# Ledger of designs, part 7: designed miniproteins, single chains, continued (2)

Each design is a single chain, and the fold is of that chain. pLDDT is the mean over its residues in the fold that is shown.

## One batch from the design tools (miniprotein)

Design m4211
Fold by ESMFold2-Fast:
Structure m4211 (fold): chain A 122 residues (1-122)
Amino acid sequence: VSLNEYFLALMVLRPKESERDKIDPVEAARAALILAQESGNDEAVKKAREHYERAEKLKDTDPVEAYVHAIEAQLVAAEATKGFSRKAAIDAAEVLLDKLRTHPQADPEVIAELEKRIEELK
């Protein structure tokens, strides 16, 4: 991963407070994949890539599942990284979870499980 791609990924995951509600799930999942690649953890890269590919495929047909996969990608990146990168992935997961909560078709049990997993990473 290039240093430039890494910094662009961090910018996607840490938008300004006024722009937090504009996080795109596919862009966030791609940014998480970049963080996983920077970590050097091959298993994390594989898992983050699978979630990114699912989010991209589902973005137009099932936006709720696209958000779930984007959050899963953040969790994978957070577990594989440390310091600022880990915090960026956790912060992005929280923002995406807040967006998922606004979707009327979102499963409350899935939301509760994702919230628990985010809290365990703090």
Scores: mean pLDDT 81

Design m4212
Fold by ESMFold2-Fast:
Structure m4212 (fold): chain A 53 residues (1-53)
Amino acid sequence: MEFEVGDEVRAVKDGKEYRGIVVAVDGDEVTIEDLETGEVLTVSKENVEKIEK
């Protein structure tokens, strides 16, 4: 699955789920800005899923 900047995604890191917007994609890693806190985190693509509306 390809991710693009601006995609809304669900990510799992350290056993927690985050909902955020993709701000960068670099190889197998996706950088996401959390919608609740504004925290920026980098997660492996395998732990990221696009949210459909």
Scores: mean pLDDT 77

Design m4213
Fold by ESMFold2-Fast:
Structure m4213 (fold): chain A 87 residues (1-87)
Amino acid sequence: SLEEAKRRVRELIKRAEEAAKEAKRAAEAGDVEAAKKAAEELLKAVAELGKLLEEHPELEEFAEEEVKKVDPLAVEAGEKVAELYAK
């Protein structure tokens, strides 16, 4: 259902936000293992969101609006983590 898909989008965005914040916290604390684990969780959430949006392109604008509600510091942290752990 559309409502179930929207709920899943919100869950994945929240999961990515929490993972990005944890990755930044762990990195600032010098906890490399915790930072890597949080980065992996962030990348998994982003990949699942991407797959969901491929299956439901009509949700892309909805996802963009939901991301705008995320703490800007978490978005910035997520982008930094993605840069550091990209091959």
Scores: mean pLDDT 78

Design m4214
Fold by ESMFold2-Fast:
Structure m4214 (fold): chain A 55 residues (1-55)
Amino acid sequence: GALPARDEAALAALLRTVNDLLENPETPEEEKRRRLAAAGASEQAIDDLIAALKA
């Protein structure tokens, strides 16, 4: 089934944040973590995403 509109908006915000970080690889890790947290990512998800961005 479709996600609730609130969850869809949160996922869209997280995906936009990830895309912005991919376009700006010079962004410091602390700022990357801050932006992902602001987009609603959990600590574990932030760690996983930061690891993926470094690979």
Scores: mean pLDDT 75

Design m4215
Fold by ESMFold2-Fast:
Structure m4215 (fold): chain A 80 residues (1-80)
Amino acid sequence: PLSPEEAAREAALAVEAVRRAVEELRRALADPATPESERIRLVLQALALALVAGTYADISPEAAAAVEEARRAVREAEAA
């Protein structure tokens, strides 16, 4: 088990990774030249990173918010 300090550090890294993945996905959605295969790859990347961040949701409000942001970005991708 991680110490509380290590858990907080890992949660912060997971949040940062999700935010970068969401930003990359949204950038790809704004580009009409982005192929469907690339959009699918970015959706799966955001979901995988959100799953990791979700393991910290009980101790990190930022992690819980990052998961919801990723879910929103994925819904936007599926609607496009």
Scores: mean pLDDT 84

Design m4216
Fold by ESMFold2-Fast:
Structure m4216 (fold): chain A 81 residues (1-81)
Amino acid sequence: SAKEQVEALRRETRARLRATASDEQVTIVESMLQDILDNWETATPEDVARAFAGVLAVLDAATRAIVEETRRRLLAILEES
């Protein structure tokens, strides 16, 4: 399911972030992804894009690159659902 794909993407993103990001930045990204999953039945591509935009504004460049890839993949999953 789309939700299972997002759960897998969240796990992959966490593993990548743990290699490069501070614990604080990992927590910010994980909290955002968890909020998206908790509201999955009502989540729109626009809501997801807005949530990512807020988080991306406070991240370091290397961390931002990883999260931007996650954003692209998550939006693709939503569009295919």
Scores: mean pLDDT 82

Design m4217
Fold by ESMFold2-Fast:
Structure m4217 (fold): chain A 59 residues (1-59)
Amino acid sequence: SMEELFARARAGDPEAAFELGRYVARQTPDADKEAVYAVLSRLLPESVREAFRRGLEAV
């Protein structure tokens, strides 16, 4: 679930952050990925932000 992925990503799990990025990209296919990253990465620890970005870009 998105909520479980988000909770794990906030706890510093880079694999969860990557899967969260993929999930968000699939749900928002018409959105600018860089804009999505700029808004949502602020809700995540710095340590997992690159994993989240890679998840967004993997879709």
Scores: mean pLDDT 84

Design m4218
Fold by ESMFold2-Fast:
Structure m4218 (fold): chain A 58 residues (1-58)
Amino acid sequence: AMKIANDFYELDQAISEIGFPIKLSSNGKEAIFNTSKELYSYIADNKLNPPFKIEKYI
């Protein structure tokens, strides 16, 4: 199921509910992550802002 996170609190909750691997979509960019550290580093490095679209990568 796809979830929308409007802030970093909602992002943490969505990650916890979905579990890795996760596909993150934000500002027209998509990437797949296997850990929270990789996901948050990607957000910081690319200066991405909410909303974040998150789904399980199958």
Scores: mean pLDDT 84

Design m4219
Fold by ESMFold2-Fast:
Order: C-alpha cells, then sequence, then structure tokens
Structure m4219 (fold): chain A 69 residues (1-69)
C-alpha cells in the first residue's frame, strides 16, 4: 500500500508536468496545425499518466477488499 501510494504520487507529478509543459509551449509558439498536433500529443501523455493512476487506485481498492473479506 505505501509502495502503491508512492507510485500514485509519481504518476500525478508526471501528469502535472505534462499539463504545465503543454500550456507553456502553446503560449510561446502560437497557433498553427503543427502546434496543435504537438499540443494533442502532450495532452495524450498526460491522459495516459492519469489512466495509470486510476489503475493503481483500483489495485489498492482490490487489496483492501481482500483483506476485509
Amino acid sequence: MAEEEARKKELEQKRKAASAYTSGKISTIGGDVQTKILEKRSKEEGERAAEEKKKVEKEMQERVKQLEE
């Protein structure tokens, strides 16, 4: 559980870093088709990290249920 909590924190940090990077780069580069593609890719990386976090949370919940049973 503590190990899984540490991993969840790491995934959350990765998600925040991806979001911050995307926002900063968009403001600097401006608007173009290529910049939209780069924005989408960075956003997808952030979403992937969020999905991994949900997966870890589900595993933690399953362990708690098994201990309670």
Scores: mean pLDDT 66

Design m4220
Fold by ESMFold2-Fast:
Parts: structure tokens; C-alpha cells; sequence
Structure m4220 (fold): chain A 84 residues (1-84)
């Protein structure tokens, strides 16, 4: 399920960075990867960053940096590869 993939992406990201992304940030990254599987990691990360920016804006949270969005997109890709 989408939720299982997002939770796995959170775990992968935490193990690598020590930082826990929100479920909504992780879900946005997973959706960006699944909708753009034919694109590069860099393009997937750009799409993920824009979606996360909108989600965080609605909650009064800061947008992710390019580096944070790239790392979360990488974690989402690893979660998708492992579960699908």
C-alpha cells in the first residue's frame, strides 16, 4: 500500500540522516517517484520538493532544501524497490 511504502521511506531516511520526515512529506515523495518512474532521480526529487512545499505551506512548515528533498526521494525509491 502507499502507506506502507511511505512508512518504509521514513525508516530508510531516518537510518541514514537521524531525521524523521512527516508522513505527508514521505507520501508526497513516494507519489512523485511512482508518477515519474521513467525520469531521473533529480527530476523525481524536483517534483517531490514542489509537492512537499505545498503540503508544508498548508501546515505552516518550512519547505525542504534541495538536499533534503533529494535524500527523501532516494529513500522513497529504495522503499518502492524493496516493496514492489
Amino acid sequence: SMEEIALKAIRIYYEKTGITPTLLEARAAVEAVLENRDKSLEEQARVARERIREVNRRRGLFPLTDEEALKLTEAAREAIEELL
Scores: mean pLDDT 87

Design m4221
Fold by ESMFold2-Fast:
Structure m4221 (fold): chain A 119 residues (1-119)
Amino acid sequence: MNTTEDIKKVKEAKPEEQKKLIEEKLKEVEKKLKEAEEEIKRINEEIRKLEAEGSLTQEDIRKAVSRKTAIILRLIGELIDLKLLVKASNLEEEERKEFEKKLEELEKRISELARLALE
């Protein structure tokens, strides 16, 4: 994903188009968060199954931790990029505050997922 291109599109757009671009990006990040939640759940289920079968290795644990960490870091990157798009926008103060509130909710959800992934 090219965040620099997204920022440029937002800066060059009319305020109404900026709102639409940010809403589309917000929806994309929310979809990626749901996909990440399911992927982390699947990884945790794989590890539990291997443990139950007595087949769990240190390599399996390392790979699971690496996979979950990569997912979380990717989501954090997406959130940072989205925050930059909102800051780059020339939206009315009220609309900007509404997006900032939605960003805070996404940040909370990502933090909760990171806690569960790194336990």
Scores: mean pLDDT 83

Design m4222
Fold by ESMFold2-Fast:
Structure m4222 (fold): chain A 106 residues (1-106)
Amino acid sequence: MDEFLQLFSSNASLILPILARLAREGVRPSTPEEVAEKLELSEEEREKAREIAKLIDPAAVAATLQALYGLPELSPEEAEILAEVMARLVVAIENGKLDAVEELRA
């Protein structure tokens, strides 16, 4: 958990804009796996991301995006999907896929 928080904190300026963009475009239950495909995550990396996502508070993710990016109120379902995307972005960064993460920002 501490390693996850450190990676997130170090890359928040990259991760948070991606989450805000996806939230504005509208997220779906398929969005986390679509992101994982674009990041070229292995099955082992996807499984690690799914485990990490369970430890993320979706309400905290929603509150952060609403406060920093002026997003409208996110549903609990949208917040859960964004937490799952956040976990996949962090795992991608941990595994040296920062370029693929930056591509998602555009």
Scores: mean pLDDT 83

Design m4223
Fold by ESMFold2-Fast:
Structure m4223 (fold): chain A 75 residues (1-75)
Amino acid sequence: MKPLSDEEAQRLLEAAKELAEKMVTADGSQAAIYGTAVALLMVGLELEGRTDLAAQVKAHYDKAVAELEKRRASA
């Protein structure tokens, strides 16, 4: 397989961070769509051997999920 370039991988990481931030402020189906996009970017980076960047995406995703759960608990 042809690996991702460092520049392409970095762009995916930045996109994932932005999507994770939008996930926190979105409701319903939009939050689910952003969450799915972040998860797919994380898996894609891991499959391309960029486990370092995948770990960073996971950290942003986990933070966004925690903030969403807190928002729902607060009503």
Scores: mean pLDDT 79

Design m4224
Fold by ESMFold2-Fast:
Structure m4224 (fold): chain A 71 residues (1-71)
Amino acid sequence: SAMDQVRRWAEEKGREALERIRGKSRDEQRQILSRLNDEIIEFALSAGLSEEEALTVASLTLQRISDELAR
């Protein structure tokens, strides 16, 4: 499904972003997360997801990164 494709893509992009965020300044971390959020929403909408679904995927991906950074 489109949702499964988007979730898998977002998970992979989130993993890449997590690697890039480690050891970065506060401002660089914000820029990385902002870009990731925008990229996930754009990809989800392009894949045919609703705006609500796109926002949900982006939110969950960013939450997972925040949780991993807190460990």
Scores: mean pLDDT 86

Design m4225
Fold by ESMFold2-Fast:
Structure m4225 (fold): chain A 81 residues (1-81)
Amino acid sequence: DQIVQQISSQQQTQVNNTSWTNTMSQYSQTQSTNVQNMFDQIINSITSDSTITMMQTTINFSNDSISQISQDPQNQSNSNS
């Protein structure tokens, strides 16, 4: 019977979908912590002392930050002719 085959197929799909959703939910709970930890490690690796200092200076002394940038060890303007 074609009807029996269709009902069996629908039940199999429903069970598979529910199992997949439950598995993903459990995985997400564990990965939430891992993702947070990885973000912290990445930020710590990328964030240098210079970056921290620049951010601190920008918050407290915007004009001073611009002045420090202008004091770049390399002279960028070579159009002296």
Scores: mean pLDDT 54

Design m4226
Fold by ESMFold2-Fast:
Structure m4226 (fold): chain A 86 residues (1-86)
Amino acid sequence: SALDEELLKLAERIFAELKRVVEELRRAEANNDPRVPELRLEGEILLGMLQIVLGVAKILYKKGLVSEETVERIEKIVEEARELLR
């Protein structure tokens, strides 16, 4: 459905930004850059946003408005995002 597509696009967009922030964070850590705490906070905020998108997807799935496959794909994105921030 259009709602499945929009939720996946939103999750993928947030995840792409999180990957960019993590790459910058790892470079900053390697160079003892004072921006490390700010970049870590940005990563945690983006992870929080992904968790909210997953929560919304689960509610919409329970209401029959999105597919189980959409929820599973967003769950996988959240798991990958958590691993990147470890």
Scores: mean pLDDT 91

Design m4227
Fold by ESMFold2-Fast:
Structure m4227 (fold): chain A 73 residues (1-73)
Amino acid sequence: SAEEALAALEERLRAAGVPEEDIAYAVEVFAKYIDKLKTDEQVQQAIDTATLLAIAGRIERVEKAMEIIAKGS
C-alpha cells in the first residue's frame, strides 16, 4: 500500500542517519508520486534511489528522480 511504502522509506532514511528535515522532504515528495508508481519494482527503485541520494547529501535530486521513475524510464 501507499502507507506501507511511505513508512518503509521513512524507516530506511532514519536507519541511515538522514536528518529529520531531509526525511520529511523526501517523504512529502514520495507521497506526490506514489500513485504514479505502477509496479512494486518502481516503488522499490524509488525508495532505493531516494535513500542513496539522501546519504550522498543530494536530497535536492529526489524530486527529479521520483519523476523519472514514475515515467518508467
Scores: mean pLDDT 84

Design m4228
Fold by ESMFold2-Fast:
Structure m4228 (fold): chain A 101 residues (1-101)
Amino acid sequence: MLSEEELKALFLAGMAMLLVAMARIEIREGNEEEARRLLEEAIRLLEEAIEYARKAGVPEEKIEEAEELVRKAREALAAGNLEEAARYLAEAANTIEKAIE
């Protein structure tokens, strides 16, 4: 019952969640550079997931919610708040998943 666009959005959001989980491990180990790289890749995947979610017909309200969470994650990352960035990215991925499922 899922469209190709819905499947792509869910796959990319799921991959972003795995990268966020890996980044949290790196934060705990003190590997801030690796954590930052993983979070930056998660942002890229979530921005792509949002575009597929939009094409899938997810309501614009939910698209804007996910975009705002990714924007907050970028700001947290720029400020060096890696744990806050990870939290926002996890929330963005969950927003996409719940809007489709």
Scores: mean pLDDT 89

Design m4229
Fold by ESMFold2-Fast:
Structure m4229 (fold): chain A 99 residues (1-99)
Amino acid sequence: SAMERERRFEEALRRWAELLELPLATVREVAEASRTDVEAAFTRLLARWLELPVARIEEILRRAQAEDLDADELLAELGRAGASEARLEALRAAIARLE
């Protein structure tokens, strides 16, 4: 149902706010452009947080899924795209907490 989709989206936003250590209001603002599209919302959030173009994050995440890249390989691709070391270290710590 539409309500179940909205509830799952809100749960995803709360999880990303905790994971990225960002205010929930900031996560909602970025995600609202994508609304019910959780994957697009996550991509836009990651792009804003890493200060990279959305299209570049989309390309890297698509490659990560297609080539089954591990966390280290994904972080290396984000680093090559211009993500800061501090943001990559925070993302590595966040991934470790999920595993």
Scores: mean pLDDT 75

Design m4230
Fold by ESMFold2-Fast:
Structure m4230 (fold): chain A 61 residues (1-61)
Amino acid sequence: SMEDEIEALLEEYREAVEAGDQEKKKAVADRLGELVDRLIAEGRSDLAAAVLQRMSEIEAE
């Protein structure tokens, strides 16, 4: 499901942030951004906002 794909990408995002891998971080963020855009287009704006918040929380760790 899209939600399973988002969870997998958020875990990859955390790994990239922890490793300081800016190239991987950007690539994963770009893929998450595509999914956020799809969520907004589908009227799932609350979930889109939650994904962006989780990304920000990962970067703040």
Scores: mean pLDDT 86

Design m4231
Fold by ESMFold2-Fast:
Structure m4231 (fold): chain A 85 residues (1-85)
Amino acid sequence: SDAEIEKLLALLPKELQPLARKLLEKVGTEKKTGLEIAKIVEELKPEVPEELHPLLDELIEELKEYGNVKLDGLDVLQLLVRLSS
C-alpha cells in the first residue's frame, strides 16, 4: 500500500529517499527479477552521492543473489532499509 511505502521511505536516510522513489517508479506496479532490479540500481548509481555508493554496491550484490526471483517495489524498499540500518 502507499502508506507502507511512505513509512519505509521515512526510515531511509534523506540522501537515499530520491533514489528509493526513482527505484519504485522504474520497478513499477509489476514484479521484476533481482537481476533486472540490480541493473536499474546500476543505472541510477551515478545520480547518488559518492559516499552512498558502497551501500548501493551491497544492494546490487543482494539483488543479484535473488537472481530470477521476482521482487516488487515494497520488497526492494525493505531490502534498502535493512542495508542502510
Scores: mean pLDDT 84

Design m4232
Fold by ESMFold2-Fast:
Structure m4232 (fold): chain A 60 residues (1-60)
Amino acid sequence: HMTKEEVLEAVLFVMDLLQVNEITKEQALRLLKALGFEPDPSIFDEFPEVLTKEDILKAL
């Protein structure tokens, strides 16, 4: 299992590649899986449906 920190860092990496400041939880999970990551979806339970870089950085 990926740690919460590893998952959130991977989401930031994906957001940087896409040049976006926000992404939905569903899009984040799909993209991480497509890149070969194994995110635990429960890590996102504390976040709103739309993930922002600000929210992720606060959780790190």
Scores: mean pLDDT 80

Design m4233
Fold by ESMFold2-Fast:
Structure m4233 (fold): chain A 56 residues (1-56)
Amino acid sequence: SAVDRARAALRRLNPPGPGWRPLSTLSDEALRVLAELVGASPAAVRRAALELDREE
């Protein structure tokens, strides 16, 4: 799904471990760029970010 692709992209850019950064720090511009890159909507990227933020 689009959300699953967005999750994979976010994990790639913000991997778990000492380099982790809260997804709430992502700008609207960064979300838009990620949405275009993964073929998803900005809403799907935002949903994926919220899911990952809860898991980390």
Scores: mean pLDDT 71

Design m4234
Fold by ESMFold2-Fast:
Structure m4234 (fold): chain A 103 residues (1-103)
Amino acid sequence: SSGEASLELTVAPGESATGVLELDVAEGARLHVAVSNHGLSPLKVTVEVDGTGLRGEAVVPAGQARVLDLGPVPGGTHRVTVTLENLGDQPSTARVHVTAELP
């Protein structure tokens, strides 16, 4: 079984934006966070799964995508906090897609 949630964030140069996604997860499912940077500046991505200690971080270059594997989580409702920091001098828009998949 899988759960999923998505959001889009636009980040001005030198600024940060934070979004929160909630999804229902089966016991032992792995969380994957896909970040697609549709903008002209690189974005630093920080992902935290509330109450689990799971954290991921990456730099996503302009026009590229990265997938963060955050590992298995307990069953239930989880909140995933995503922070994007714009490292460049142009605005960037990113799509964040979180999936939970059983092995």
Scores: mean pLDDT 85

Design m4235
Fold by ESMFold2-Fast:
Structure m4235 (fold): chain A 91 residues (1-91)
Amino acid sequence: SLSPFQRILRVVMGLANNPEELPTMTIEKFAERAGVSKSTVYKYFKSLEDIKKFAAKVAIMIYEAIIWDPSATPEEKERAKKNLEIAKKIL
């Protein structure tokens, strides 16, 4: 029921939540997780590097927001700081 682009965005959000997966991600693994062909992925992103940078930028935005959120737990903030460091290394 999800469109191809929505399937791709779902995988990007998964990578943003687990940025440690970004260095070892391949276009083949990305397309397989999204349930689309590599050619379909390339309709929306110029390269795997563009996908990784987009996911890293999303991660940075999310984790910086968590770090500044007074309702976030100390554990959530520490996880956010760790993931923020990982994401910044991808950019």
Scores: mean pLDDT 89

Design m4236
Fold by ESMFold2-Fast:
Structure m4236 (fold): chain A 75 residues (1-75)
Amino acid sequence: SASLEEGLARLEATAKEKNTEWAEKLLEAHKLVAAGEPVEKAIEALREALELAEGPLSEEEREEVLARIREELLA
């Protein structure tokens, strides 16, 4: 059986990996728009990443984040 310390370390590592995946998806979104792909395609990929992410974000908060990112990508 895993110790409590080992369990906490695994949870921390998992959280870091999930955060890295989100950062990777954000970079991919910027690259897609820079390459001339439609912003809607980039937003769709980011939506999927947010739906997979565990956290306190509600559906409304996720849509607000995506709207702000969309404006940034179009600037």
Scores: mean pLDDT 65

Design m4237
Fold by ESMFold2-Fast:
Structure m4237 (fold): chain A 69 residues (1-69)
Amino acid sequence: MLGDLLKDFREAKGLTQEELGALVGVSASTVSNLESGRTAPSADVKARLVSFYRTFTDASEETIAALEA
């Protein structure tokens, strides 16, 4: 699931939900809701997440594709 992929990547980088939110430009609540599958990302949030993931050469193509779907 997208939320599981997002959480696993965040934890692998040693980031809190607040820190990931700050880097992407969204609230920690938005990150929490996305990771739990409670909400789907809006087009704007989705674009910010894709941009963030593409900053890292070790980000999986599967995670990026899931965000772009």
Scores: mean pLDDT 73

Design m4238
Fold by ESMFold2-Fast:
Structure m4238 (fold): chain A 80 residues (1-80)
Amino acid sequence: MESKLKKVELIIRALQALLDVNPSGTPEELRQTAEEVLALLQEKKESVPDEALDLLMEALREPDIDKALELLKKALALLQ
């Protein structure tokens, strides 16, 4: 992914898929954090910091839910 906008769109789609495919299996805190991140990504688009996008990509690849949540919270802090 070389375009920042395409990277943001890919992360948006991945977060939407995470929320849609397993809503009852996703912990409430992870769901709420992901929804807040999703809203900010949709608002900011190309103005999203690269550091936040890198943290989100790491979170989406992380199989440990607790570690994924920590990475999402770090990304959220950079987006606020």
Scores: mean pLDDT 76

Design m4239
Fold by ESMFold2-Fast:
Structure m4239 (fold): chain A 81 residues (1-81)
Amino acid sequence: SALEERFAEVSRLGGEAFDALRAGDLETARRYLERMAELLPPEERARLQAVLDDESLSVEQIENRLKAILLAYAAQVDAER
């Protein structure tokens, strides 16, 4: 389904973003997060955009916020069945 394909792509992009963040490649991580934002619902997209707009965040803070956003999205996907 379109929902399953979108969830799989968000999960893939999130994984790539975490890998880039852990490698210290913030530019690559930002590109994956921007692509992920386009696939997210409005509330989660806004949360991710706030992360992208905040240049003061550490890698750990970005990772923690990204985990929270992905958990919220996973809960929404589960609610849609």
Scores: mean pLDDT 86

Design m4240
Fold by ESMFold2-Fast:
Structure m4240 (fold): chain A 81 residues (1-81)
Amino acid sequence: SAAAARRAQLQADLAALEAQRAALEEEIKRVEEEIEKLKKLDPSNPEVQKRLKELERRLVTLESALGLLDAAIDFLQQLLA
């Protein structure tokens, strides 16, 4: 049926977004781990400070992207409920 085909497509789209979300969470975790490693170095070192600021800005961007993915996933889950 057309309804079954539509549901299958939405399920495939949801699975794709969930895979993207999982990949993004892994990237966030890696960035957070790098930040924690850098924080254990000399905080007066300007190269360490520069790298920390770059990673913290990247983390904000990744967290924003995660929020958008979560909203899209929630929307598709509501359509499939």
Scores: mean pLDDT 88

Design m4241
Fold by ESMFold2-Fast:
Structure m4241 (fold): chain A 84 residues (1-84)
Amino acid sequence: MKKLFEELEKILTEIAKNKGDEKVLEEYEEKIRELEKKFLELIKKDPSVIVDVAEALKPALIIAGLMTEEQAEAALAAIKEKVA
């Protein structure tokens, strides 16, 4: 988990720095999808991880302009439902 969280933080930080750059957002969006798949596999083994991941992901994605606050809240709710 530690290495996966560090990669996620790095990508989210880069997205925040490059907010509004469509080409950069496209590259990091794919990297986010890859990390999401890895996190989903780990979350199914340890559901408690999902809350921390979702809460950490929410503000960075909003700041990066990848999603609105409403979309981020919907994503957080959907993630919680996948664990339940």
Scores: mean pLDDT 68

Design m4242
Fold by ESMFold2-Fast:
Structure m4242 (fold): chain A 86 residues (1-86)
Amino acid sequence: SPLNKHLDKTKAAILANPGNLESVAGPAATAAITFTLNGDVETAKKIYETIIKALEQVGRTEEAAGIKRNLAINLAEAGHREEAKK
């Protein structure tokens, strides 16, 4: 899917240049919030999970933990409490 290709490119960009985290991970996290606000929680979750995995692979564990907390909060506030418990 076009989304999966875009997410793969985003992950590759984070892995290729850790100094680019603010320019790559930040906009992707903002896009995930926008999808959540529009009710597309599954797309938002996919974006968050892609960022989290990429950050953990480059050793940015504190930033990954921050994104995990944002995902849990957004899922809980959107009424998806069962997903937020995972």
Scores: mean pLDDT 72

Design m4243
Fold by ESMFold2-Fast:
Structure m4243 (fold): chain A 104 residues (1-104)
Amino acid sequence: MEKEKLEEIKKELIEKTEELIDKIVAGEISLEEAIEELAKLTQELLSKLTNEEYKEELILLGVVLEMILRLAVTDPEKAYELLELLKESVEEALEELNKNFKIP
C-alpha cells in the first residue's frame, strides 16, 4: 500500500533525525552537517514516492524535522519530546493500516 510506504518512509526520516540529534548533543556533528544529512535523506526518500500529496506530506515533515534539529542546539530535551510525539503519530498510523491484515 502506498500509504503504508509513506508511513514507513516517515519513520525512517524520524529515526535519522533522532540519530542526528544524538550526534549534535554529543558534539560529533555540527547543526549545518545534520541539516545537510537530513535534506539528502529527504530527497532520496522523495524519489521512492509517486503520489504528489504524499510527496508534499514528506516535504512538510522534513521542514518540521529541520526545526527540531535547530531546537536541539538550544533545548535538546524539548527537541526529543517533539520527536517522540512524531514517532507516536507514525506508529499509530502504521497500526491503523495493519489492523485489517491481522489474522486472528
Scores: mean pLDDT 80

Design m4244
Fold by ESMFold2-Fast:
Structure m4244 (fold): chain A 61 residues (1-61)
Amino acid sequence: SQAALDAEITEGIKLISLGVALAENPDLPEEVREELWRKVLATPDPQEATRIAIELVEKAK
């Protein structure tokens, strides 16, 4: 169904964004990495999830 496809695409976008954030910031503490995973997966909107990931990374610098 379209809804199932949309959900799969949304999850894929979130995982790609998370992967990029982790790759660009290899020195992030483990606690921050766990927070990224937790908050990104808990946030249903991919745009909001991406914003949260960016904020967490910037605050950890």
Scores: mean pLDDT 75

Design m4245
Fold by ESMFold2-Fast:
Structure m4245 (fold): chain A 63 residues (1-63)
Amino acid sequence: MKISVEELNKLSDEEFFRLLEEAGVDLTRVLQRVAPGADVRKEMAKALEEEGVEIEGDISKLK
């Protein structure tokens, strides 16, 4: 499975969390890892890559 940074940027936080769940990521584990308000989308992208999802494009453009 692969997804682009552009596609990730079109998702709301709830939609991004749903994508993590569909990829087999434990959302509770990810949320406990991330301090509130600190680069949550980058940690979510890292969790997707840990589950074997390939992310295309520039991760620094995640918003």
Scores: mean pLDDT 71

Design m4246
Fold by ESMFold2-Fast:
Structure m4246 (fold): chain A 76 residues (1-76)
Amino acid sequence: GPAMAEPELTEEQKKALVERRKKYEENLDAAIKRYQERGDTEKIKQLEEARKTHGVLYAYLLAKQIEKDEEARRAA
């Protein structure tokens, strides 16, 4: 197996981490697709750069924060 899978985590924790990451990636891809359909290239670039630079979890949390902020502004 990959060397990165050896330290500190149980097999159950490793599997949970992989599944959680996959969900983050799927949610992030869905958010990017939504912005593509809207033509919001600035947010797409922001999320893709965040994913590349800081990783999928950071990009996912950023996408959720952007969505929450947009919904709050629409509800006001």
Scores: mean pLDDT 76

